# Designed miniproteins, single chains, continued (5), part 64

Each design is a single chain, and the fold is of that chain. pLDDT is the mean over its residues in the fold that is shown.

## One batch from the design tools (miniprotein)

Design m18201
Fold by ESMFold2-Fast:
Structure m18201 (fold): chain A 98 residues (1-98)
Amino acid sequence: SDADIAAFRAQLIAAVDRSDFSAADQQRVRALIAAASDAQLGRVRDIVNRTGLSYDAVVRAMHRHGPSFFDMSDDQQRQAIIQADIDIGIDRIVRAVG
């Protein structure tokens, strides 16, 4: 529903706001999310619901690929989000070991 997509959009914006992106990159990713159609966000929400992948991984993938993220197939979007999730995990380990 439109209300469900609005809630998902808000969850993605919250993930941008808690990210370690620069202020300029946060503004860019927020603009990308705000401009995305309900159909585009619906595809991403379906991936999240099926996989349990984090909103943090989704916004990292959007940050990495920009508008071209929404031109990707469902399989390509899923792979982009998985890679972002792996990269987040590696970054946490690297910071922990110094």
Scores: mean pLDDT 87

Design m18202
Fold by ESMFold2-Fast:
Structure m18202 (fold): chain A 73 residues (1-73)
Amino acid sequence: SAAMQARVAANLARLDALIAELKEKAAKSKDPKEATILLFRAISLGSEKTLLERNPDNEVLQEDISRSLEQLE
């Protein structure tokens, strides 16, 4: 449906924004341990993005990722 396509697009945009933000925070961090943790989080979100892109018709996966993203806002 158009609603599902819009939701997938919104989730992908949110994941891209969060990944970019985490990478920027890591680059600005004065603590190497904090920078490493932020980069690992960015990698984890990158994996979620890949799963979302490969499974746009999987409503359960789309809803699960949407819920996870809402918790990060």
Scores: mean pLDDT 80

Design m18203
Fold by ESMFold2-Fast:
Structure m18203 (fold): chain A 60 residues (1-60)
Amino acid sequence: SEGEFIRAAAYGFELVEKAGLNPDVLGPEIARLVRSLLAEGKTLEQIKEELENFVKKAAE
């Protein structure tokens, strides 16, 4: 679970950086989202899809 959190959060931060967004602003939201999805029993693949959607929405 901890390893899954770290891997998913790192992926989210990479997406933020690639999109040219501010990680200091979006970092807490990414961490919250990852924790919530892990608590719901989502797989790493599902969490990555949700992170992609979140970052895309933030970039709009």
Scores: mean pLDDT 83

Design m18204
Fold by ESMFold2-Fast:
Structure m18204 (fold): chain A 82 residues (1-82)
Amino acid sequence: MKKVVEIDMDELKAALREQGVENVDRILAVLRELAKRHPEFTVSEVLEALADAGFSGREIEAVYRVLKEKYGVEEDDLIRLV
């Protein structure tokens, strides 16, 4: 059964900065826009939104690692920003 993972935006910002992500505020802006369209979204939707916004593969991989390793988000899980 898929789970909903709630992610605090301030904690996510701190985690991305710890991973050396330079464009953190721009990444968070993309995620906020995604959350307006879909109150809950998948990892795949995050990766697609970041690619569409022109982020590098390295930046996208850093976001993916934070979601997987820090928050335990799996492919079929839903993400909710709080």
Scores: mean pLDDT 84

Design m18205
Fold by ESMFold2-Fast:
Structure m18205 (fold): chain A 76 residues (1-76)
Amino acid sequence: ELSEQQKELFALSHMTVSEMLIFVYIKSGDLEEAKKVLEELKKWYEEIKDSLSDETRKKLEKRIKDIEKKLQEAIS
């Protein structure tokens, strides 16, 4: 059983790596790969969200929404 701090650290680490990869693809103009990574990130989040604290869930949901907005701006 992981502590809340450990669960938060692992979830945030995964989010940070995925976010960096998406932003690299956006900057490179590879919007299809950016969208694929975002969809994989959203599926991962749905798998783990019930095991996270409310604070960590809200933080991850906000970051996903911010990433979606950045990608949508790049596509438009």
Scores: mean pLDDT 82

Design m18206
Fold by ESMFold2-Fast:
Structure m18206 (fold): chain A 83 residues (1-83)
Amino acid sequence: SADEEVLELEVRGSLHTAAGAIALKAGDLAAAIAHYEEALRAYKEAVRLGRSNELSKVGEENVRAAEEAIPLLEARIAELRAE
């Protein structure tokens, strides 16, 4: 279902965000950027699916979380690329 796909993408986004933070603490800038870019792709896809499908209230909440995460990840990637 669209709800299950949105949940899977939100979880994927969260996992890559965590992996990016771990890579950054390890000093691996390239890996951190790659993980944040994967998180960004997952969250953008969750938003796209939410706009194209009828979702449950929980699914709508997952899309809102993804929408909130996108500008923060874009800013973070831009900061890291400026180094």
Scores: mean pLDDT 89

Design m18207
Fold by ESMFold2-Fast:
Structure m18207 (fold): chain A 93 residues (1-93)
Amino acid sequence: SREEYLRKVEEAVRAFAEEHLAAMAEAGELTPELREKAEAQLEELLKLIRENLSDEQLRELAEMPRPELLAKLAHLLSGKDFEELLKIIEESL
């Protein structure tokens, strides 16, 4: 069940990041540098999720609607190294 909850949370985060990057690309606002930075931050965020969230936290997140999931995740994983990705998440809420 942890693996299922983790997959759902990761899928929600990846889908959100992908949708946002696609919208930026369509608007002509996505630079190669910004894409590379966002992708690196996404992979670090997913690593933090895998290594730091309990089974109970993952279950709660996986059962939430995506906006609530993203809001709670941003709160749980706040930090300067993820500042741009967290801003993107917060601005979408």
Scores: mean pLDDT 73

Design m18208
Fold by ESMFold2-Fast:
Structure m18208 (fold): chain A 81 residues (1-81)
Amino acid sequence: MLSDEEKLQLIVDQAESIVLLAEALVRAHPDNAELRALYEEIVRLKEEIKEAAKKGDVERAEELLRRMQELGRQMERLVAE
């Protein structure tokens, strides 16, 4: 079974992957202000996830990751529509 430390590292890794995807979408659509605003919120949530991980707060990190995943889906939907 994964330790809390291993679980937090996986959450941080997933958050970093979402940020990289979000950055790529903003670079592809530089005039889309809504996409940029979602990217800025995703970056802020990643910073909060890293702080939660430093404190060993698995529940907080998981909640913040779910929010990032939803924002990432919103960004993907904006570029698909």
Scores: mean pLDDT 86

Design m18209
Fold by ESMFold2-Fast:
Structure m18209 (fold): chain A 74 residues (1-74)
Amino acid sequence: EKEKQRKADILIVAAYIEIVAAEFARSLGRTEEADQAVDTAISLAKDALNYSVTEEQKKAAEEAIKRAEEVRRS
């Protein structure tokens, strides 16, 4: 399970990087780039749920999805 745990961690971090990128793009008025980053973040976070082996990983992935959806609505 160590490989799955590391994969989940990497995917969670990648999802959060995309969320930050989406927030930054939106702040610059780059709506299309922001929307693409949101879609990527949600995809990465959903993949992270498939590899998650700890409760903390599952919660982090779920929170990433929620935060990405909040950026989409802004």
Scores: mean pLDDT 86

Design m18210
Fold by ESMFold2-Fast:
Structure m18210 (fold): chain A 80 residues (1-80)
Amino acid sequence: SSMEKKIEEAKKKMEELFKRLLEIRKEMHENPEDTELHEKYREEMNKIYEEMEKIAKEYGLEDYLQELKKKLAKELEEFL
């Protein structure tokens, strides 16, 4: 159905945003003393989280968002 396709597209967009969060967190870990980089990335992460929450609310994907948050925590543990 058209709704199923929209939900799959929304999930793919959330996965792209999740991948960007991972990249940001890794780069912050690689540059622990770069205060300007950390401030810039905090702003970008806030915007990404706002976009993910908006998508989750629009498509009823709040549970999927919580799964992605748990996945982010696990992925970061593996790279720290």
Scores: mean pLDDT 86

Design m18211
Fold by ESMFold2-Fast:
Structure m18211 (fold): chain A 61 residues (1-61)
Amino acid sequence: MKELAQKVQDIIRKQLLEGKSYEEIGRALAEQGLTPEQIREALTYLGFSEEAIDRIVAGAE
């Protein structure tokens, strides 16, 4: 889990610096080969709100 969470956090940081929305961040995570389930688990581990998790996961679908 820690390695996956680190990878997700790095991608989120990069996308936020580029001005991306939560939905666009979810798309970027999916392009890296992460499943919606893996994204949800990593975001939960990182302490994201349920609202933010749902928006990011929607972008990955």
Scores: mean pLDDT 81

Design m18212
Fold by ESMFold2-Fast:
Structure m18212 (fold): chain A 57 residues (1-57)
Amino acid sequence: VDPEALALAKAILAQELRRNGLASLTEVATFQNGERLLVTATLRDGEVEIAVERLPN
């Protein structure tokens, strides 16, 4: 993944977490092909950590 794109994504998620008063956000993304990803964004020490896990069908 492009480091610039990752930095931008983290900045957007940090803003979203602050806007909603959230310390952490976990969502399941279901793609049109049936693939599922568990995505967790956590705000720690002013930085956003992103974890992605592929879920079985």
Scores: mean pLDDT 71

Design m18213
Fold by ESMFold2-Fast:
Structure m18213 (fold): chain A 116 residues (1-116)
Amino acid sequence: VEKAGKALKEGDYESAVEEAEKLADTKDLETAREVLRLLARVLVESTDPEVIEKAGDTMRKLVLNNPELAEEAIRLMEAVLRERSDDPVVREAAASVLYQAEKALSGDFTTQNTPP
């Protein structure tokens, strides 16, 4: 987390995401929360589409591995979209994270119980 945070502070968003990716499989809730918040800042501050896509994918994996963070992930994505809703890559990354968070909150209940 410290290496990713330092890279973010220095404006090195690529290194920040690379360090965060190494932590994507963490089941330490506090580490996952810090990385999730860091990646939300990357989505706001980075102008590189590849960095934004990697940040979104890493956030999705963090929520998948730590479903208890779903509500915080939703709040963070709402904040990101308030600042950068005009960027299509940011919108797609945020949508991917929101989908995973909503799935985590639903408890993976198979909604196969009513035909339309």
Scores: mean pLDDT 76

Design m18214
Fold by ESMFold2-Fast:
Structure m18214 (fold): chain A 70 residues (1-70)
Amino acid sequence: AAEEAERAATRGLAATPNPSEEEARALGDAGKSIAAGKPDEEAVKRALEVIRRAGDEAAAERFERAAQAG
């Protein structure tokens, strides 16, 4: 679970190589909540929007699964 969450978060960040400060914050907040085992639904939703705008749907799916598993 934790290892899967970390891998999904890392791939999400890789899908957005030049995120804005707002986008980086959304990804960071979602990743931290997943790693803590208490996924923040709003942070996860915003992070998924950022990843999908980058065009990597596979990374978005993995990130969403990590949030469900955390």
Scores: mean pLDDT 67

Design m18215
Fold by ESMFold2-Fast:
Structure m18215 (fold): chain A 103 residues (1-103)
Amino acid sequence: MAQALLAAEMKIPGRKPVVLVNSEEEAEAARTLADYLGVDIEIVARDPEVAKKLGIPSAKEIVEKMKKYIDEFGIDKAVELLQKEGYKGITREDLENLKKSLE
């Protein structure tokens, strides 16, 4: 039931804030609010079952890919690979923080 909102400082146009949702209801609320505010957002589900039902990425799947790519190729290459796969919101700082939490 914890709400998490990740947003860039809005200083760079075209960056999509990432909204982490725990339920289908939260995903619909996030889409409605984003549309009302005129903001383009990327919705990510914490629960893989919710992600599968809605056809959106799961946080677990993204984290597993990050970890795998960091282990195999290092941070810079991991960012490149993830962005090519469509995860444009993932930054070097996100991967550095993840690596630190896994050590």
Scores: mean pLDDT 67

Design m18216
Fold by ESMFold2-Fast:
Structure m18216 (fold): chain A 63 residues (1-63)
Amino acid sequence: SAAFEAAFRAIDKDGDGVITLAELEALLGRGPRTEALFRAMDVDGDGVIDFEEFRAYLERQRA
């Protein structure tokens, strides 16, 4: 949805189409909570969150 795209773009400040742990830490701060959230979204373990992983995670949290 447009809301998920807007949220993703707000976090992805570099505009590279993925969210890194560093970008998430810049938003939420460094710590085990941010790392746990990143790992929960990074389903394939490649070290980045793409838009589909981000959307799928948020849709599960809203269900």
Scores: mean pLDDT 75

Design m18217
Fold by ESMFold2-Fast:
Structure m18217 (fold): chain A 71 residues (1-71)
Amino acid sequence: MDYEALIEQEQQRLAQDPDDLEALKNLGKAYFENGEYKKSRLVYQSLLSREPDDEEAKKNLEESTKKIEEE
């Protein structure tokens, strides 16, 4: 999968609708899969500030943080 293209697509969605939580979730996941763990963590932190009970986002935030600590 072309994660760079997906990142660009989701950034464009957020530019048009900053409250698009689906685009924010997809952006965080795309950053993680692309190895951009610091950016992924920031996106998931933003998502969790809006949806604090999102189990998947919390798990992905924890995984991104672990990757940053390892590298």
Scores: mean pLDDT 80

Design m18218
Fold by ESMFold2-Fast:
Structure m18218 (fold): chain A 118 residues (1-118)
Amino acid sequence: MQGLSDEELIERLVDRLKAALEAQPDPLAAARAMLEALRAWLEANRDRLSPEAAALLEEFLERLEALIRAGEITPERFAELLLELGRKLLEVEGDRGLDFFVDMVGLMLETLAGLRAA
C-alpha cells in the first residue's frame, strides 16, 4: 500500500468489504458469519490487544450483533461501523492497530468469499 495514508488504506479496505457484502445474496447470513469469525479472532488475539483496543472491538461486535438482531444490517451501516473501528484502532494503537484492522478485514473478506462459493 505504498503511496496511501493510513486513513486512505482504512477507507479502501472498508469500501472493498462493503462491495463484497453488497454482492452477497443474503446479507443477514453474511453478517452473522462475519460476527462469528470476528468473535473467534478477538478471543485468539485478546492477549495481544490493549484493554482499550479490546473494548473497541467488543463495542463494534455488540453494535453489529444489535443490527443483525433488528434485521437492520445493510452494507452501508456495516461500512460506517467498520470505518469508525478502523480509525479508533489507528488512534489507540497506531501501526499495530492498523495491522489488527487489516487482519480482521482479510478474515471478513475470506468469510464472504466462502459464502459465495457455496
Scores: mean pLDDT 84

Design m18219
Fold by ESMFold2-Fast:
Structure m18219 (fold): chain A 73 residues (1-73)
Amino acid sequence: SMESILAGVRTLGELAAKGVPAADVRRLIREGLSPFLSEEEAERVAREAARLMAQGRHDEAVALVRKALEEAL
């Protein structure tokens, strides 16, 4: 479900704050989005969300993922 994906994104934000590499965070978000978005869109959203998380902007990263899923549905 969308809420399950968003909960996963929040958890990845916490892991990023603890030093998990941005590349791993990006990959996991992309994999979570792949059933709902095109490969190109999933990669774009994952890259931007991982960048926001690296900046400590976790709520904005979650909002970005939510918006992308809402636009795809």
Scores: mean pLDDT 83

Design m18220
Fold by ESMFold2-Fast:
Structure m18220 (fold): chain A 78 residues (1-78)
Amino acid sequence: SKALELTKQALEALKAGNIEKAIELVKQALEEAKKAGDVLTASLLESAYIYLSVEKNPELALKLLEQAIERLEEKLKK
């Protein structure tokens, strides 16, 4: 899944402190989730984008990205 790979890259960028790169990758992952019709993953990614860009809370964004990854991994099993 392209959304999964982009979300994993966003998480790694965020762990490395690269906030701008994480924002760019979250935006790309969000568009891929929307194209796939994955409304719940899109909502998690949109919330992560808000926490990174508006709320300036990378710790909450990180938790949301981890939840999005878990959800995308579960979809690969089906």
Scores: mean pLDDT 84

Design m18221
Fold by ESMFold2-Fast:
Structure m18221 (fold): chain A 86 residues (1-86)
Amino acid sequence: SAPIKELSPEEVEAFNKAVREAMKRFDEELAKLDLTPEQRSEAEARVVGAILRAIGDLLSGKTLEQAIADLKAGVDEVIERARAAA
């Protein structure tokens, strides 16, 4: 099985803060768009996927900085896709 990296409490707190900030930005940007319920549901599923991928990256031994950068990029991609659909 793939080794799981043990995270310090400080790393966990920093990552959780980044997730909260990314989700706040996601909600604020989506609120500006006139999305259908289906488009909104798709965007919500995609942002959850971006968060889970970033968690997987962090647990697989990527640095906190890389995991946060990947999270931000993933959330930005979801927002841009939602803008293109609106």
Scores: mean pLDDT 84

Design m18222
Fold by ESMFold2-Fast:
Order: structure tokens, then sequence, then C-alpha cells
Structure m18222 (fold): chain A 100 residues (1-100)
């Protein structure tokens, strides 16, 4: 079968980021976040302890900030049908956040 379209990838990234936000706001464990990541990345369950350990080393507030940025950037892309305008708006969102 054909590889995923850019539209499908953008939709998948937004959905993933929204689920990450929901789990972080609910106080989910590193194992729960790791399971979500494995599902979206298509990784085997044998990788669960490694990914959970990696996530445990990350700042939860920074993860939440990055997840919210991903939602905003992917929404800008989707709202503009992956056009140059959508790319420019997504890049502006990321650039402003990195400058803060």
Amino acid sequence: SAPPSELELAQKQRAFAEEVIALLEAGASDEELARLYLRYAGLPESKLPEIAAFLAGLDREELLRLARLTVEATQALLDNNLSEKGIAEAEAIIREALAA
C-alpha cells in the first residue's frame, strides 16, 4: 500500500499531541505515556520499559508545552490544507515558542 499522505501524518500528529496533553493533565504515569507513544510510533511492547525510562527523565511541564505547540502547529497546517500559508503559520508558532 501507499505510504501515509502528508495530510494523514498531520492528522495523526495532532491526535497524538492531543492525547499526550490529556494524559499529562490527568497525571498519567510514564508507563501510560510510553504506551501511547508505542501505539503511535508502531513500536513493539518490548520497548515499553526503555521509552518509559526515557520519559521519566523529561520535564512534564516542558512536555506539555511542546505537545500544545504541536497541536497549534498541526492545526495551522490542517486549517490551510497543508498550503504554504499553513506551513508559514506553523513555522511562526514554533519560532515564537522557541524565542519565549
Scores: mean pLDDT 80

Design m18223
Fold by ESMFold2-Fast:
Formats: C-alpha cells, sequence, structure tokens
Structure m18223 (fold): chain A 68 residues (1-68)
C-alpha cells in the first residue's frame, strides 16, 4: 500500500484525462463566451470549470484573453 513515487502532482497538460472539459465548449454552453480558435482545443479540469462558474463574465473573458 505504500507508494513512494506517488505524489499529489497535477497531471501533465498534454496527458489524457477522463475529467477534462474543452474550454471552448464550456465557455460557449455555460457562460455564453466565445473563445479564439487558438484556444478551441484547450482543455480544463472539473475544478477549473467550477471555479469559472463562480466568476463574473467580464473576469472570465479577461482570463481567456490571458491564455491566448
Amino acid sequence: MEIPKEDVISRKPFEPDDKVIKLADFAKEELGIEVPESLEDLVIDQEDAEWLLTLPREVVEHLISLLE
């Protein structure tokens, strides 16, 4: 049961994850925000999605602009 290599390390951004959500789909369907094509394939996890839902639309738009 002891796993010395296992750490609370966030998975690599490019690693497949069953909990990843496409940012473009999420922003469009839940927030009504369009993202640039450069971000259309960007994925977020459930924690990021839940956090974004707590923010005002203008703040989310600003964060998306920073990701470009």
Scores: mean pLDDT 65

Design m18224
Fold by ESMFold2-Fast:
Structure m18224 (fold): chain A 90 residues (1-90)
Amino acid sequence: MPKVELTVLLPKPLSEEEWQELQEALASMELPAELSEATILDVSFEQTEEGTKITLTLELKSEEVVEKLREQAALLNATTEAKAEVKELE
């Protein structure tokens, strides 16, 4: 199954409390049907000069699901101040 790295850069730094709230929200989030079988392998959080960088390593069911994730990342980039990027891993 393909593995991908999803990087989301938020233009605002998050506190540890805000990060905990975000983790709880992510754990309770119902993924779209196309992403419902995604396995989260790793989650990292990094504060940068540009804001908060969140990196998710995901194992997806198929290349079609990777394309759907890329579409969602592009929508985030178009509709919010967040910058999302999907990179396929070997």
Scores: mean pLDDT 70

Design m18225
Fold by ESMFold2-Fast:
Structure m18225 (fold): chain A 95 residues (1-95)
Amino acid sequence: KKEELLEKAKELEKSDPVKAAILMMEASGYETKIPTQFELQKKAIEVIVKNKDTLTPEQKRSLIITLKSMAHFYKNMALEDAAEIFQKAADEIAS
């Protein structure tokens, strides 16, 4: 239920921006329009990278796997710039 995830993300935006961003990424999975999906994911990644030092070890591992999977997805679609954004985010979080 995409709307419930986006509403919850909005509520958490100020108190827990990382959890809000993770919920926004999850909500993007329910979006059928690729450009809209990409914009939601890109906004979430910007927040996650900005707050990378607050991530728990479990959140880091989960996000790295997710971001690498998303990079592979975009690469398979020949969207190289999008794939690079997701791969760089995974590398940045892993550091």
Scores: mean pLDDT 79

Design m18226
Fold by ESMFold2-Fast:
Structure m18226 (fold): chain A 66 residues (1-66)
Amino acid sequence: MSAEELVARVLSLSSTGEERNRIIQEAAKRLGLSTNPVETFEAAADPELGERFLEALDESVLRLKP
């Protein structure tokens, strides 16, 4: 997964940075990663974690959906 694809995916989660951060933090908690959005984003760039991180993001979006 390219960093550009990851950025596009994260930006599509919500129009607000606050909601995007919440979704990212939920995904990070599910994978046992840091809840800091920057650190989580760097970890998600890792090829081994990227696929699992995307799966966790999708599950977090479903749980936090309005």
Scores: mean pLDDT 65

Design m18227
Fold by ESMFold2-Fast:
Structure m18227 (fold): chain A 82 residues (1-82)
Amino acid sequence: ENRKKAIEEAKKALEILEQGPDTPLVRKAIEYAKKAIEYLEKGDYEKALINFSLARSYAEQAGLTEAVEELKKAIDLIKKEI
């Protein structure tokens, strides 16, 4: 149940990133967010956490505050599953 919520929140974060500007920093945030979702769906929470942390870092550098907040929510949900 918590895993499903983490996946849903993670996909919401990705959607916000994909609706952002097409810049190199945003592309990197999307790349790492997609990798993180793939690991999350496989149940690899540790690798998902690492990749979401990288996605958050690039989103922060891009100034996408809303995406950063949703990525933080996904990270917090994943930490509850570990």
Scores: mean pLDDT 83

Design m18228
Fold by ESMFold2-Fast:
Structure m18228 (fold): chain A 93 residues (1-93)
Amino acid sequence: MMSKEQIRELVVIQMLLVGAETSILLAERALAKGRTETAQALLDAARQTLEQARAMIARMRETHPDVDQAELDRLEARLAELEARLDALEAQV
């Protein structure tokens, strides 16, 4: 039961990161077309999604010590990459 729950949580984190990347990509396109208000809304959505993903990763490290820590490290590296992209785009809005 617990092992299946860990897998489900990892899948949810991965889906959140994909969703945030999609919002960031759409925000980049909106800015290129001068749609600043649309870009701002997409960046706000991406920020909320990344904050949720970060909280889930932190919870997994705390509550599931048997989870693959290297997998969590890879997810945190991806999260940091997306946060850096988001910060750079927010500076343009």
Scores: mean pLDDT 85

Design m18229
Fold by ESMFold2-Fast:
Structure m18229 (fold): chain A 74 residues (1-74)
Amino acid sequence: MDEIVLSDEDFQQVVDSSRITAESLIKNGNLGGAEGVVLTMEEGLKRTVGASDEVKQEARKTIEDLKEQIVKGR
């Protein structure tokens, strides 16, 4: 199936877990690994239904912040 049904709470937990993983990878100099996590987060945003636009907007801000951290680490 191409769609993932998640509540705001479940979606936020996935975003938070992914952010922690990506930030850890950036801190350890694994920028390629962090890019992989960001790509997975972007695909999750495209495929997730049921979560509110507000929670999805916060996830987009998190993704953009992580992208900036990766760019500055190169």
Scores: mean pLDDT 81

Design m18230
Fold by ESMFold2-Fast:
Structure m18230 (fold): chain A 70 residues (1-70)
Amino acid sequence: SMEELRQKALEIARRQAGLLAKKVEAETGLKPELTIKVEGNKVTSTAKAGDVVEKEVLDLDELVKLLESG
């Protein structure tokens, strides 16, 4: 169902946010602060450590479309 696909898309987005945090930790040697915002179909992940701020935006509709195709 569409609701099940959307839930899987959200899980993928959270996994991707975790990878962003690990990337920033590897670059800085510091434990990053990870913030995940969900606004409609948009998921924004921000990882901050010291002076380094990395941000990624994912579209849930794009992720759902990929899940429907696979």
Scores: mean pLDDT 83

Design m18231
Fold by ESMFold2-Fast:
Structure m18231 (fold): chain A 69 residues (1-69)
Amino acid sequence: MKPLEFQKAAAEGKYREAAKLALEIHVEVTGEKPASKEEEEKWLKTIETQIKLGVAAGEERRAILAAQA
């Protein structure tokens, strides 16, 4: 399942692979593809950055929640 593959890739630091999986999920849900390779690259770069930040924030948040239990 692509969502599980996405989570695994992001956790392993494979942000480009995770971003490509996110794009595939987006296309399956919306039916819309990037109009050009340049737009696809911009989209992938943006998502890579967001995944990287999200993974770091998620790890920090989980540690905080565990300490508060």
Scores: mean pLDDT 72

Design m18232
Fold by ESMFold2-Fast:
Structure m18232 (fold): chain A 89 residues (1-89)
Amino acid sequence: SESEEQLEEFERLYKAMDPEEQRELDIQLQLQRVGGEAYRIMLATKPGTFTQQEAIDIAKEIIREKIKAGEISEEVLERFEELVEKEKE
């Protein structure tokens, strides 16, 4: 739910976190948002026929565009690339 009460609770919890914990949470939330956006693009353009590499390339492009727009940090791209390498093992 997008209720004001849930937003206030989230902000309260976020403000109680150490700066390092806030940074990690921000990265995780941005990665989740990018994943959802990439999934929507895949479903709209070529449902059921994407390779894992094509999905990775779409997600990377979204991250790069958002970094260029000042919406997210380069740390999100670094974390995404680390996750991709780990999954390819």
Scores: mean pLDDT 75

Design m18233
Fold by ESMFold2-Fast:
Structure m18233 (fold): chain A 110 residues (1-110)
Amino acid sequence: SPIEEAAEKLRNATTPLERAQAFADLLRAVMEKFGVPGEVRLFTDPEEMEKALAEARAAPPDQVRAVGFTDADGTVHALLYARGVHPEVWDYAVRIAEAALRGEPLPPLP
C-alpha cells in the first residue's frame, strides 16, 4: 500500500531531506486513505521555512503544523508544513513514522 511504501522509505532514509520527503509521502498517503483535505508542502529555503514556522506558531496546532528535519549538527535541511489536516490523521501519520523509525510494526488504523 502507499502507506507501507512511504513507511519503508522513511525507515531507509539516510538524510534529513529524505526523511522529510518520506514523511510528506506518508502524510499524503494517510490523508488519501481517510479521504480528508489538507495542504502538505516541503520547504528547503531558509526564508520559506522561517515563514512557515512563524505561521504554525501563531495558529492552533490543529490548523497548521511545521516539523523541522535536522542533521547531527542541528542544521535544519527541510521543513514539513501541513495546513488543514485533521488532528486524528496527523496523529496517525506521526505514530506510523515513529514506528517506522524504530523498526516496529505499523500501528493499526485508529
Scores: mean pLDDT 85

Design m18234
Fold by ESMFold2-Fast:
Structure m18234 (fold): chain A 54 residues (1-54)
Amino acid sequence: LQRRRHQRLQAARLLLTDGSGHKVADIAFGLGYNSQSHFSRAYKAEFGVPPSQL
């Protein structure tokens, strides 16, 4: 996968797993994704699991 996409998805993974209770939608829009669904598909393509499976 592209490095730009990989870096953003790695940042999203850290935010989702830091225990502060970030919502998937807030992270998706904060990283410049057009929708939570678009973000979830990109995340699953990168890590093999959707962000809801954390």
Scores: mean pLDDT 71

Design m18235
Fold by ESMFold2-Fast:
Structure m18235 (fold): chain A 70 residues (1-70)
Amino acid sequence: MVRSAEVRITGLRVRRLPDGTYEATFDVEVTLTTDEGVRRDRLTVVARGPTPEEAVRAAQETVRRVGEAL
């Protein structure tokens, strides 16, 4: 079982899409402490919103949920 998780944002990019929405991309490092020891993995979180600020907020919320959903 996973005992604890640490989520660290290592990069951020925001792009405007052709449909007028924005895409925020977070590079995320996840460190999981399990019964077997410590595991480290890297993942990319992508979120969209009608504004750059909302896309970034959605990506931050996804990162928060990843930590909670473990």
Scores: mean pLDDT 77

